# Ledger of designs, part 106: designed miniproteins, single chains, continued (2)

Each design is a single chain, and the fold is of that chain. pLDDT is the mean over its residues in the fold that is shown.

## One batch from the design tools (miniprotein)

Design m7920
Fold by ESMFold2-Fast:
Structure m7920 (fold): chain A 65 residues (1-65)
Amino acid sequence: MTEEEKKKLLKLIAEILKLIGDIFELEYKLENEDLSEEEKKKLKEEIEKLEKKIKELLKELKSIK
């Protein structure tokens, strides 16, 4: 693995971990905050978008090695 590939790998891992953290924060809000049904729906849609982005980044990660 080249130094360039290692830098790309670390950047992708950092981005994935950040997105996972964002999902857990939104999940925590869904479970622990007194939210309206409209607000819950918006948070669930946000989580779905973040999950899709993680899947795309994981595909890039797998393409490196």
Scores: mean pLDDT 81

Design m7921
Fold by ESMFold2-Fast:
Structure m7921 (fold): chain A 85 residues (1-85)
Amino acid sequence: EEFKEKAIEELKKAVEELRAHPDDRQTALDVGQRLATIATEAAEKGYNEVAKLAQKAASLFYRGALERRIDEAVEEVEKLIEKFK
């Protein structure tokens, strides 16, 4: 319960950080790595749906950083968070 809420809060913080730094590829990579860590922790605790959400978000941010599509990655992750509820 508590972990699920904290994981969703971290996903929302990641979106806010990238909106503040939309051209900062390093920030997008760092955020992606942080979310990949959250995905691993969620999976280990049995929160498989949260793990999938965090892993997908991390993948989108990594791709956005590499392809200079960080704004698109932010938009797609926001859609994933809204649908998760």
Scores: mean pLDDT 80

Design m7922
Fold by ESMFold2-Fast:
Structure m7922 (fold): chain A 72 residues (1-72)
Amino acid sequence: MLKASATLPPGVEAMSKATARETLMIAASGGNLEAAQGLIARRLEDLRAKGMSDSVLAAIEEGVQEALAELA
């Protein structure tokens, strides 16, 4: 409900999304997609607990969804 920061540099969200997508694509090439999905989910929970902005969390989730859509 209360947010410490309302605005982030535009590149932060794009980088977070790209990193999540790239991580899953690399893991998929090694046959470790499910393990990488679990690690990213745990990381998202940790980042939420630490007060990471909703926009960055949404960008990471978008990167995950885009990677899964490409791999399906």
Scores: mean pLDDT 75

Design m7923
Fold by ESMFold2-Fast:
Structure m7923 (fold): chain A 75 residues (1-75)
Amino acid sequence: MKKAEELLNKGKKYLEEGDYKKAIEYFSKAAKIGNPELQVKALSVQSEAYLKAGDTDKAQKSTDQMYKLQQQLQS
């Protein structure tokens, strides 16, 4: 959990700096090792990073994965 939060925070710093490629890399890592709540958060900011990078297709896929995970967490 803490490791995934650290990756998420590093991704946010790169996003603020305009380094969208590094932001996406760290958000992807956080999404793989975080708890489900943190995975939802990581997928959300990953989608934002893809949109800022101009990759609307990957942004949409990240958003779709986020919604599917949110639906599973309801059970």
Scores: mean pLDDT 81

Design m7924
Fold by ESMFold2-Fast:
Structure m7924 (fold): chain A 56 residues (1-56)
Amino acid sequence: SEEQIENAAKALSALGGVDYETARKAAELAFAGKTEEAAKLARESGGVPAAQLAGI
């Protein structure tokens, strides 16, 4: 789970222009089933769409 969150955070950072720390928090929310909250956090910080979070 920890490695999956780290890999998702790196992907979000690379694709969405979100800093790693924010991407990691968004990934943690997404893996907890809070995909909309994760998307909101990422969007406010760098504009990563919910579809990208769901695809990871």
Scores: mean pLDDT 67

Design m7925
Fold by ESMFold2-Fast:
Structure m7925 (fold): chain A 66 residues (1-66)
Amino acid sequence: GKELVQELLELVRRIAERGQVTPEDKARIKEIAEKLAELGLIPKEQVDAMVEYAERRAREAKARRE
């Protein structure tokens, strides 16, 4: 569980640094979120919300640098 959370946070951080979310990034976030849901660490319904959150973080980071 903890390792998956760390991987997710690192991925979101790299996405924010680039200011871009690729389809591959979204797929990977969804995979990690699904695994966290399987472990009971997040509700299953939050999987899509986690993808949206990463996209929002990337847009906000890019806007602050522009």
Scores: mean pLDDT 73

Design m7926
Fold by ESMFold2-Fast:
Structure m7926 (fold): chain A 68 residues (1-68)
Amino acid sequence: SAGGEAARKAAEAAKAGDLEAALEYARKALQSGPNSGGSIALRMAGKEAGLDPSTAEGAAEALVRAAG
């Protein structure tokens, strides 16, 4: 799905330390549908990190923390 691919790209950008790209792709993943597997995975990562699980900013920060 488009959301799943965007979530994958967000995780790849986060592992590379590129928070700006991670944020952009996380936003695309969330916009592709709240019930997509990618969107759910990003929101869960944000929630586990104590960040807002519904925001692209929270999801991107959680992915960067997990990668570092």
Scores: mean pLDDT 70

Design m7927
Fold by ESMFold2-Fast:
Structure m7927 (fold): chain A 62 residues (1-62)
Amino acid sequence: MKRENILLGVAYAIRAIGLELDGDYKGAAEDYKRAAEAYEAAGDEEAAEKYRKKAEELAKKA
């Protein structure tokens, strides 16, 4: 169900923000990647691309 995947994306994005603020760039990158996958499964390609790029940026810092 598309709505369930949107909720998963939101949950991963919120957790990723918390991890980023704590300086856990590796954990944040993993959660942003999961958020992107959830948004892609929901059909939200714009949100998926946004979080995918964020995950790649943080992975370079980790």
Scores: mean pLDDT 81

Design m7928
Fold by ESMFold2-Fast:
Structure m7928 (fold): chain A 61 residues (1-61)
Amino acid sequence: KLSELRQKSIKAIGNLLRAIGDLLDAEMAGDEEAVAQSRKDIENYMKELKKLDEEIKKVEA
């Protein structure tokens, strides 16, 4: 179960890094809709990572 949570965290980190790349590309292109979408995706992935971190701490305790 801990291994599954860690794998989910790694995947979420990968998704977050991709979303940050998309945000930078969108800002350079001046695509305001893509910027807004990427920021929303980043917020969602950060929330997911926070929840996974809390679950990992509960399992390790």
Scores: mean pLDDT 81

Design m7929
Fold by ESMFold2-Fast:
Structure m7929 (fold): chain A 91 residues (1-91)
Amino acid sequence: GPVSDVEIDAAVVLIELAVLLTDAKNGRPVSPETIRRVGKRVLEVIDKAPPELAEELGRQAIELFEKIASHADPEGAKAAREVIEEIRKKL
């Protein structure tokens, strides 16, 4: 059938996380505000998604945020870890 809006939203936030990870890996500053904004969008998609999609999105997002935290400055790493804990609480 056609791709659902929530499946599109899930793909979009994963792409946004991949872009942030690329920026962090290249030494470009990723602001805590940007990390929290994308994290909020991930949480909103998890809340709307069926359980299987929510669990898969949450798992992939946690992995990406952990990688972002490993490349970010201390403030960015803290923001990423806060988002990871919020995602874990939703799953």
Scores: mean pLDDT 88

Design m7930
Fold by ESMFold2-Fast:
Structure m7930 (fold): chain A 56 residues (1-56)
Amino acid sequence: GPQEEAERLLEEARAARDAGERARAAGKAYSLVQQHPEEVSPELAAEIRRLSEELG
């Protein structure tokens, strides 16, 4: 479900060494949170938004 997918994408973004790979994973996670706000925990959503903002 969206929660599990968001967790995997955040993990991928955190594990990524390449800026492009990190931005891609973070962007997908952010999109998932925007599409399923009620199915992703507020804590996870906040982590993803923070990461996305830090990456620009």
Scores: mean pLDDT 82

Design m7931
Fold by ESMFold2-Fast:
Structure m7931 (fold): chain A 60 residues (1-60)
Amino acid sequence: MAMEEEKIRELAREILRLNEEIEKNHDPELEKRAEQLLEESGFDPKELGKAVREIKAEEA
């Protein structure tokens, strides 16, 4: 459980970083990369989305 939480948070930070680049550059290749990370991770997209929101709140 704890190791899984660390992995999902690391992935969420990487997704957040890619989303910032997508918003700046409107690059479809970065969107594909984010989708690949989701598929490779095997995590639930809802749980990953929650982790991304939590990291954004922590950084704010």
Scores: mean pLDDT 70

Design m7932
Fold by ESMFold2-Fast:
Structure m7932 (fold): chain A 81 residues (1-81)
Amino acid sequence: SLEEAKKKIIEVLEEFKPKLSEKSQEVLDEFIKRLEKAKSFEEIENLLKEMYLRLLEAGTPEELVVEIFTKAGEILKETLK
């Protein structure tokens, strides 16, 4: 379900938040709020893509950004079935 996807993705973001710089944490907080308001799977997918770029711009280590995106993308694929 959409609600399950949002909940699980937000849980992943909250888990990674302590591993990130203050600037990167601010980006995650922005996207958590936007994900909570998302009304479609397409909106979630677009938010994840935007978050990926914004985290890299904030100086988040690429390895962490890739791990976050991979886990969130797996959740999105599983909840679409």
Scores: mean pLDDT 84

Design m7933
Fold by ESMFold2-Fast:
Formats: structure tokens, sequence, C-alpha cells
Structure m7933 (fold): chain A 63 residues (1-63)
């Protein structure tokens, strides 16, 4: 969806800036938005980005 795509783009920018906590939160928001809209591609993309951010940044995100 357009909303999940926008959140994914913002998460990607945060990730490139080294803001892993913001990137992880945005990826989780994108995942929920994609799930609510039935966007399987967006859900997969958000999950992959979120996992990569956590692996590189070592952050735990509760939200």
Amino acid sequence: SAESDALLAEAGRAHRAGDYEAAARLAQQASKTARDNGDEGGLVAARVLGQEVRREGGVEVET
C-alpha cells in the first residue's frame, strides 16, 4: 500500500543514516500497516528490513 511503502522508504532512510532504533520502529509500523491492508509484499519487505536493522544495530524494539 502507499502508506506502508512510505513507511518503508522512511525506515530505509533512517537505516542509511545509522538511526537503527528509528529504522526498526518504522519497519514495524510498515509491517503492521501492510498486514492491515493485505499487502504481502510490503509485509515481507518490512520484515526483512527490520531483521537487517536489528542484526546490524543490535537493538531491541518493543513498539
Scores: mean pLDDT 76

Design m7934
Fold by ESMFold2-Fast:
Structure m7934 (fold): chain A 88 residues (1-88)
Amino acid sequence: ELSEAEKLLAQGRRAFEQGNLEEAEKLFKKALELDPNYAEAWLELGLVYYEQGNLEKALEYLEKALELDPDYLAAKTALELVKEEMEA
């Protein structure tokens, strides 16, 4: 069975896919309240901030995901994209 944090992550992903960035942010933040070491939730929240145009927060949250899981390819790729956008 999925944990409560995993259920919140899934709900947040659905909100993100529907373009409801505010709801996605709230759900991912709740997942992190339950599990602060949930690297996937840090990644997803970083992607929400990127989509909102907040590159500074996107960078911060994606770096946290990579700090928790240094081999997390999705976080590495997203971080590279955010850094490229900031240099452009």
Scores: mean pLDDT 87

Design m7935
Fold by ESMFold2-Fast:
Structure m7935 (fold): chain A 63 residues (1-63)
Amino acid sequence: SRALYVRLAAKDLGVPEEAVEEAFELIEQGKSKAEIKEELKKKFGVELSDKEIDGLRSAVEAL
């Protein structure tokens, strides 16, 4: 379930669920890793590593 994954990923990363949902939306829109990082920092004050964003991208492709 996407909703369950969002909740678990948010807890694991220590970020709001809304930040994970925004990252998923940006990934689905085909945004680059740099664009995803910039938007999350602007909207939520969240900084994710390249590895963490790659993990979220893999999850979107599997869900």
Scores: mean pLDDT 83

Design m7936
Fold by ESMFold2-Fast:
Structure m7936 (fold): chain A 88 residues (1-88)
Amino acid sequence: GREHLEEALRHLEEALEYLKKGDVESARKHLEKAREHLQKAAEAGETKPSLEAIREVENALNYLDAGNVEGAIEYLERAIEIVKEALA
């Protein structure tokens, strides 16, 4: 479980850096990879923080689909904080 949260955090942080650079396509790919690792973390027993972080990742992806990068960043930062707290 913990290693999947650590991988999810890396992908979430990479997605944030790509959004700051204006590379929405690369950010989307990292958000999808983060979601996959969060799903595996949930299945491995890290259920509550992983499902909460998945919801925030889905919100970020929805905001990117709407062309709202600032809204996407806000939800992505929430996902990062959830995963960091779970790893503390």
Scores: mean pLDDT 90

Design m7937
Fold by ESMFold2-Fast:
Structure m7937 (fold): chain A 65 residues (1-65)
Amino acid sequence: MAAEEAANQERVGRYLIEHYKEALTAEEIARAVGLPGPAAAERALTALMSSDSELAKELREKLGL
């Protein structure tokens, strides 16, 4: 569901913004935000980085991208 995908993107993005100086694996991100596995975290991150949302912009700023 698109709404669930948006919620997953927000969880992954916010966690990465808070921990942007840490070398996090997809498994660690999935565990921290309550996703079923690393593939779900990778999909959420890919979708977020492909979006023009404010969260995606904030994440790019924090990561220096």
Scores: mean pLDDT 75

Design m7938
Fold by ESMFold2-Fast:
Structure m7938 (fold): chain A 87 residues (1-87)
Amino acid sequence: ADREAAREAVRQAILEVAKEAGLTIPESKLDEIAQRAADRIVATPDPLESADIFYEAVIEALKLAEGDPEKIQEAIDRVRAAYEANR
């Protein structure tokens, strides 16, 4: 289902960014954020709103990451830059 695909896409994006930054995100929080984002993404027909929801979910998960605050901020800045470049 599209919802499951959206959930997995959000989850994988969060995990990839966290891995690159050397951060750990609690699995329970990761699943909660990814599911909530997927529900919102499948409810909207607007691809711009879907992109905003995706971006918001990745940033929310990074804020809950365990690790160095400087690495967390660097990861957030990287996600923001990537999103802006793909607008």
Scores: mean pLDDT 80

Design m7939
Fold by ESMFold2-Fast:
Structure m7939 (fold): chain A 55 residues (1-55)
Amino acid sequence: SAADLERGLIEGARVLVAEGAPALARQLVTREASKAGLPEVADRALAEIDRLEAE
């Protein structure tokens, strides 16, 4: 589901940001959301990555 994909992408993005790789996190969420046909999920996950980097 879109909610399951969003949760998984945000969890993966948190790990990558914590490891100092926010660019890889952005690439991951964009690629996986596009592959699933849910580009709107990428927008929400990217917003969360922006929030994590602002902390």
Scores: mean pLDDT 83

Design m7940
Fold by ESMFold2-Fast:
Structure m7940 (fold): chain A 63 residues (1-63)
Amino acid sequence: AEAQRLADEAARLAIQGFNAYDKGDYKTAAELFKRASDLFRAAGNTEAAQILEEMAKKAEEKA
């Protein structure tokens, strides 16, 4: 219920983050990946959260 809602929201933010990254908007991508990571952690999906933290760092390096 709550965990699934958080995971669904995180997935939407991650998709938006990848779209921003592909378009070269690295600042927006980093923010979206960080938000998605936080929501996956809240949902109990630590593996997805860690992957998105790494993506946020890559986006920050390019910004």
Scores: mean pLDDT 86

Design m7941
Fold by ESMFold2-Fast:
Structure m7941 (fold): chain A 68 residues (1-68)
Amino acid sequence: MSPELQEEVDEGVAAIAGAVALLAFRKGEPLEEALAFLDRAEARLPTPGSRAVLAEAKEELRRLAAER
């Protein structure tokens, strides 16, 4: 796989992971578990694009937790 295709795949997987974590949190998962899930995803998806997507999901989780 080319670096460009790998980054696109990793970003897609990161987006899915972020969506899953946000949905689980909205359904009652503890913030710590949702963040831990995204930290594990980040360890497996080290491209700059995937890390940016996961960082945005983590920021949204923290925002939602602060509003509860």
Scores: mean pLDDT 79

Design m7942
Fold by ESMFold2-Fast:
Structure m7942 (fold): chain A 111 residues (1-111)
Amino acid sequence: MPPFDPISAQQREDIVARARQAIANGDAARFTGQVLLLSSSIGGNDSQVHLLIGESFLESGDYEQAIKSYEKAIKVDPNNSQAWYNLSKAYEGLGDYDKAAEYKKKAEELS
């Protein structure tokens, strides 16, 4: 039942800006949920949206959910160096320094 129309570049930028504002206000989980619903309803399987959702979870300390979101971003765009770098940061948050170092090197290779 999600709509088939892709979101415009302007609408995407607005959603990204609002999500980052919600992160800054500490309302990351609530607004990230809205971004996810909007992306799904507009038919968005968008690396940038998944990256932003991961950033929200990373800021809230939900490292497991951040990892899942970054993995989705990487599946959409494997060359997204920011997603690899943020995946590294999420693994650092979990104390998995070996995986953090591996994914950081992957991000550096793509930068």
Scores: mean pLDDT 73

Design m7943
Fold by ESMFold2-Fast:
Structure m7943 (fold): chain A 60 residues (1-60)
Amino acid sequence: MSTGDPLRDAAERLEEQGRRREAEGDLAGARHLYEQAAQLYERLGDYERAERYRERARKL
């Protein structure tokens, strides 16, 4: 989308995919996606959300 924040959109998609993988029992896939989402949230300045997803990934 030309008017959206592409980094936020990407982070949200990775977060959603991570949640789906986790729900399916694909913990390795979920971990990978949460790590990518955390990196994008960090770039967006959303350090709390980045930390939460890094923590979630680490615990999988």
Scores: mean pLDDT 82

Design m7944
Fold by ESMFold2-Fast:
Structure m7944 (fold): chain A 118 residues (1-118)
Amino acid sequence: MTFRASATLAEEDGQPAVVLEYDWAAVREAEALPAGDPRRRAVVRALAEAYLRALELWLDHLLAQGLISEEEAQALLAAARAGLDAAVAAGSIDALHAVFGDALVRLAEVAARNQAAR
Protein backbone atom coordinates (compact mmCIF):
# COMPACT_ATOMS: atom_id res chain seq x y z
CA MET A 1 0.00 0.00 0.00
CA THR A 2 1.14 3.59 -0.67
CA PHE A 3 1.32 5.44 2.64
CA ARG A 4 0.28 9.12 2.70
CA ALA A 5 0.63 11.74 5.43
CA SER A 6 -0.14 15.46 5.24
CA ALA A 7 -0.25 18.60 7.38
CA THR A 8 -2.52 21.61 6.80
CA LEU A 9 -3.18 24.83 8.68
CA ALA A 10 -6.83 25.20 9.72
CA GLU A 11 -8.87 27.29 12.16
CA GLU A 12 -11.01 25.91 15.00
CA ASP A 13 -13.18 28.30 17.08
CA GLY A 14 -11.01 31.25 15.99
CA GLN A 15 -7.80 29.46 17.02
CA PRO A 16 -5.12 28.28 14.56
CA ALA A 17 -4.76 24.50 14.40
CA VAL A 18 -2.40 22.28 12.41
CA VAL A 19 -4.22 19.17 11.21
CA LEU A 20 -2.11 16.03 10.71
CA GLU A 21 -3.81 13.48 8.44
CA TYR A 22 -2.38 9.98 8.04
CA ASP A 23 -3.44 6.36 7.80
CA TRP A 24 -3.18 5.20 11.45
CA ALA A 25 -3.70 1.53 10.45
CA ALA A 26 -0.69 1.75 8.10
CA VAL A 27 1.41 3.27 10.94
CA ARG A 28 0.43 0.38 13.26
CA GLU A 29 1.28 -2.16 10.52
CA ALA A 30 4.69 -0.47 10.01
CA GLU A 31 5.40 -0.58 13.79
CA ALA A 32 5.07 -4.41 13.63
CA LEU A 33 7.82 -4.58 10.97
CA PRO A 34 11.58 -4.61 11.72
CA ALA A 35 13.25 -1.17 11.61
CA GLY A 36 15.20 -2.08 8.46
CA ASP A 37 12.07 -3.07 6.49
CA PRO A 38 11.64 -0.77 3.43
CA ARG A 39 7.85 -0.52 4.09
CA ARG A 40 8.50 0.70 7.66
CA ARG A 41 11.19 3.13 6.40
CA ALA A 42 8.72 4.55 3.82
CA VAL A 43 6.10 5.19 6.55
CA VAL A 44 8.73 6.75 8.88
CA ARG A 45 9.93 9.05 6.05
CA ALA A 46 6.38 10.14 5.13
CA LEU A 47 5.55 10.84 8.80
CA ALA A 48 8.82 12.81 9.21
CA GLU A 49 7.91 14.95 6.17
CA ALA A 50 4.38 15.59 7.54
CA TYR A 51 5.75 16.45 11.02
CA LEU A 52 8.30 18.86 9.52
CA ARG A 53 5.52 20.48 7.45
CA ALA A 54 3.36 20.84 10.60
CA LEU A 55 6.25 22.61 12.39
CA GLU A 56 6.84 24.89 9.36
CA LEU A 57 3.13 25.86 9.39
CA TRP A 58 3.24 26.67 13.13
CA LEU A 59 6.50 28.66 12.76
CA ASP A 60 5.07 30.65 9.80
CA HIS A 61 1.99 31.48 11.91
CA LEU A 62 4.07 32.55 14.94
CA LEU A 63 6.39 34.65 12.73
CA ALA A 64 3.33 36.43 11.24
CA GLN A 65 2.05 37.15 14.79
CA GLY A 66 5.48 38.40 15.95
CA LEU A 67 5.59 35.65 18.62
CA ILE A 68 8.90 34.18 17.40
CA SER A 69 11.96 35.71 15.72
CA GLU A 70 13.28 34.46 12.36
CA GLU A 71 16.48 33.33 14.17
CA GLU A 72 14.49 31.36 16.80
CA ALA A 73 12.31 29.82 14.04
CA GLN A 74 15.36 28.73 12.00
CA ALA A 75 17.06 27.25 15.10
CA LEU A 76 13.92 25.28 16.06
CA LEU A 77 13.40 24.04 12.49
CA ALA A 78 17.07 23.01 12.10
CA ALA A 79 17.02 21.04 15.39
CA ALA A 80 13.73 19.34 14.47
CA ARG A 81 14.98 18.50 10.94
CA ALA A 82 18.19 16.95 12.34
CA GLY A 83 16.22 14.88 14.86
CA LEU A 84 13.65 13.74 12.26
CA ASP A 85 16.45 12.80 9.81
CA ALA A 86 18.12 10.68 12.53
CA ALA A 87 14.79 8.96 13.31
CA VAL A 88 14.25 8.23 9.58
CA ALA A 89 17.79 6.76 9.32
CA ALA A 90 17.02 4.54 12.34
CA GLY A 91 13.54 3.61 11.01
CA SER A 92 12.11 4.57 14.42
CA ILE A 93 8.50 5.75 14.73
CA ASP A 94 8.98 6.24 18.51
CA ALA A 95 11.98 8.52 17.83
CA LEU A 96 9.90 10.52 15.30
CA HIS A 97 7.14 11.03 17.90
CA ALA A 98 9.68 12.07 20.55
CA VAL A 99 11.39 14.62 18.23
CA PHE A 100 8.05 16.09 17.12
CA GLY A 101 6.76 16.28 20.71
CA ASP A 102 9.96 18.00 21.90
CA ALA A 103 9.75 20.50 19.01
CA LEU A 104 6.12 21.36 19.88
CA VAL A 105 7.03 21.92 23.57
CA ARG A 106 9.97 24.20 22.63
CA LEU A 107 7.79 26.11 20.15
CA ALA A 108 5.09 26.67 22.81
CA GLU A 109 7.70 27.82 25.37
CA VAL A 110 9.26 30.35 22.94
CA ALA A 111 5.84 31.72 21.91
CA ALA A 112 4.68 32.04 25.56
CA ARG A 113 7.92 33.80 26.59
CA ASN A 114 7.74 36.28 23.69
CA GLN A 115 4.03 36.97 24.31
CA ALA A 116 4.75 37.68 28.03
CA ALA A 117 7.51 40.13 26.98
CA ARG A 118 5.03 42.33 25.01
Scores: mean pLDDT 78

Design m7945
Fold by ESMFold2-Fast:
Structure m7945 (fold): chain A 61 residues (1-61)
Amino acid sequence: APSTAELLEFALNLSEEQRKEVSEKAKEAYEEAMKDPSLSLKEVYRISMKVMWEEIKKMAA
């Protein structure tokens, strides 16, 4: 598995298409989490950020 430093370097070098894909997945996760009234805005952002990094990790693998 890539290290955090390797993932950050990979994220910085994403193509425009890869960046758009990651952004769309994060947005979908954000919109889905926003449907849950028990989640705070901070928790919604945390969920979308986790999905963003998991997509970057998949692309790096």
Scores: mean pLDDT 78

Design m7946
Fold by ESMFold2-Fast:
Structure m7946 (fold): chain A 84 residues (1-84)
Amino acid sequence: AITQVDEKLSISEKAAAFGLKVEEGENQAVVSYDDLVKAAEFLGSLAGVEFSKPVGDEKSVQILADSIGATVDFEAKTITIPLV
């Protein structure tokens, strides 16, 4: 559907809005981050979650990623998001 194509494009745009680098592949997007707060806000925007205060702990980032089917590598500082 047309809507799904627009949603795939919005991941790169949302990542750029948070100052994150994104490499979009055929079936996944890999987003690099330096700040866990920005990572949490980016993931929250994809999950439709609004925060009352900044969130920047690994546990919260992992929960947000899990809610959208994304995988986080905290050592590599990357988030892998499936695009299908």
Scores: mean pLDDT 73

Design m7947
Fold by ESMFold2-Fast:
Structure m7947 (fold): chain A 71 residues (1-71)
Amino acid sequence: SDQQMQQAVNSLNAVIGFDPAATDELNALKQAGDTQSLADRARQLAEEFRRQGDDKSAQLAEQAYQLAQQA
């Protein structure tokens, strides 16, 4: 659903921070309805943040992964 994809993109943008190239990539995936690539990106970020001990960012990325999977 559009709402789930929007929430996933918003969560990922929040954990990535200010990165215009990453924002453009996520917006392109949302525009294309590419839920699989969005989910893959969210999972990669969740794993990275978890390895770094950034539990808050990992949790937001995990939420984005779940939203993309349900979209």
Scores: mean pLDDT 81

Design m7948
Fold by ESMFold2-Fast:
Structure m7948 (fold): chain A 91 residues (1-91)
Amino acid sequence: QLQELQEQIQKLEEYLKKNPDNVDTWVALGQLYAQIGQYEKAIEYYEKALKIDPNYAEAWANLGQTYKKLGKEEKAEEYFKRAAEIDSSIA
């Protein structure tokens, strides 16, 4: 099943090269990289998504979860609070 995930990653990376403003694709790639254990790569993609749309609460939550996987609990808590703040402000 990892081969199918790698194929999805390649397809989305090619799409993103042509559509660099598609925030959903940046988030999707971050999620796929996190799923295969490449947490630093996942963080890079989530940060790109948040540069396009800083109100993307799901990307903040995913950053929190990724930092938690890296053992950075304090940083994870910061990002989870950010995600919750956005969700409460934009409904």
Scores: mean pLDDT 84

Design m7949
Fold by ESMFold2-Fast:
Structure m7949 (fold): chain A 64 residues (1-64)
Amino acid sequence: SEEEVRELLEELGRKYGVPEEVVERAFRLMLEGRTDQGGVLLMLRGGVPVEEVERVARLAEEVL
């Protein structure tokens, strides 16, 4: 669900020190179908490991 994607992004933001504004932007981009073009890039630039971002992208593709 959308809630699951949001919760995972928020958890990763807390763990890796990504600002809440950036996490919210990444979530909105994923909702718009811009996962690889925006959401993934924002989280990677924020310092989230590639493997964690790939897991979020996979979840977003399955439920969004």
Scores: mean pLDDT 79

Design m7950
Fold by ESMFold2-Fast:
Structure m7950 (fold): chain A 60 residues (1-60)
Amino acid sequence: MDEEKIEKAYKELGEEIKEAVRAQDGARLGALFQELKEKYGLSDEEAKRVIIRAAKEAAA
């Protein structure tokens, strides 16, 4: 697991993920998940971790 890639992806896309969570936009969340995997080279588990972290912060 590459923690530097996870942190970079979270820093760059975290705000967009939070906005998509607040908007309840499942299609946008799906697109962001694909971008995390394709652009940042994250695995399914790593990309899911980024989304869950941002979603928890958006819900607070």
Scores: mean pLDDT 81

Design m7951
Fold by ESMFold2-Fast:
Structure m7951 (fold): chain A 91 residues (1-91)
Amino acid sequence: KLSLDQILQKIQQILLDMLRASRPLLTAEEYAAVERKVGVYMNQALALFYNGDIEGGIKVILEGLKEIAKEFPKVKEYIDKAIAEIEKLAK
């Protein structure tokens, strides 16, 4: 049984690990674009999480990451890994 705070901490760590792994494969401009898009989807998910919609929040992050992977195929491997780790949290 994970609390909302524990779920949020794990999602944040997964996304930070994904961004760290992606950084060397991207230009500074591409990295900034990925980081910005991740932040937008995370903010949308946070609104759902704090309203008690955990499933909706996770869905927003997963769909957002899938869209980022389409735009930045160079880092798709790391995004797919993050998706798999977040899906495990949804149970």
Scores: mean pLDDT 86

Design m7952
Fold by ESMFold2-Fast:
Structure m7952 (fold): chain A 60 residues (1-60)
Amino acid sequence: MIVEAIEDYEAKTENELSLKKGDLLEVLEVVDSDYLLVRNLKTGKEGLVPKSVLKLVEEV
């Protein structure tokens, strides 16, 4: 599943991933109702991101 950042996000903890608007991310795990574990397809970095800053682009 591919998701896109709809806004810039700054990581608030060491377990979170900072994003730029338009970044494409692979969903690795649904952690809870509010957070996804994702991999940034451009940088290869992994971390937790709030679902509220993401939109679905592709289901794989």
Scores: mean pLDDT 81

Design m7953
Fold by ESMFold2-Fast:
Structure m7953 (fold): chain A 70 residues (1-70)
Amino acid sequence: NAEKLAEYAAEARRFAQAGDPQGVYDVAKRATKESGVEGGNAALRAAVQAGATPEQIKAGLKGMNEGMKA
């Protein structure tokens, strides 16, 4: 699980650095669906630490919310 959390963090960081809100949404949704709130938090935290814009943070939070419904 720690390995999976590290993968979500790496992907979210990459999309945040690329200025891609959809990418951050997709990773946060998948991470939350696969690993619960812990997965989504790992992705969102990594995106924020990488300098995610407000739009990317909003997308990530929406992704986490949708992932929890699955």
Scores: mean pLDDT 85

Design m7955
Fold by ESMFold2-Fast:
Structure m7955 (fold): chain A 65 residues (1-65)
Amino acid sequence: MIKEKILEFLKKHPGKKYTIDELATELGISREQALEAVRELIKEGKVKVEYDNGKLVVYPTEKAL
C-alpha cells in the first residue's frame, strides 16, 4: 500500500515538504510508484503539491492529518 506508506511518512514528519524523489528514496520505492501514489492522494484530497525552487513538493492536507 504505497499511498498509505506515503501518508504515514508525511504524518511522522509534520511541517515538512518532500519531493517525489525524496519520498521514493525514503520509502524504498521507484519514482514511478511514488508519482502514481501521490496522484491518487491528490485526487482523494489527502495531499497537496506546489513548486518550490523548480521542484514539485508534496505535503499533507487537513483531511490526511
Scores: mean pLDDT 79

Design m7956
Fold by ESMFold2-Fast:
Structure m7956 (fold): chain A 62 residues (1-62)
Amino acid sequence: DVVEELRRIAEEDRERSKELFEEGKKSDPRKGAALYSAGAILEAGADVNLMLAERAEAAARA
């Protein structure tokens, strides 16, 4: 089920983003900046995957 897979990937990416933000908080500014950037990218990707899951769910109900 593509909808379940997209939601699972989004959940995992959100968890990894959270871990990267926490690690960035404990790191020097240069390393922290890289970790925050990586976390933000994963968070954005998770939002896109959730949007795609919602669209696929809506299409399946049509």
Scores: mean pLDDT 83

Design m7957
Fold by ESMFold2-Fast:
Structure m7957 (fold): chain A 71 residues (1-71)
Amino acid sequence: SAEEARRLAFEGGKAYNAGDYEKAAKLFEEALSLQTDPRGQAGILLNLGKAYEKLGELEKSEEYFKKAREL
């Protein structure tokens, strides 16, 4: 649901702000799987790019940023 996607994205942001980038990425991936609105998807994809950048997964990070820009 849209509500579940928003909750997961919110929890992902909390994890990111706490420095738990692995947990943040997992929560954002779950949020993305439930999000059908392109604008909402773009926001989650940007957050996934940021989380993977912090994890040192630079190639994966750039792919998520690219997907967000193409929406």
Scores: mean pLDDT 88

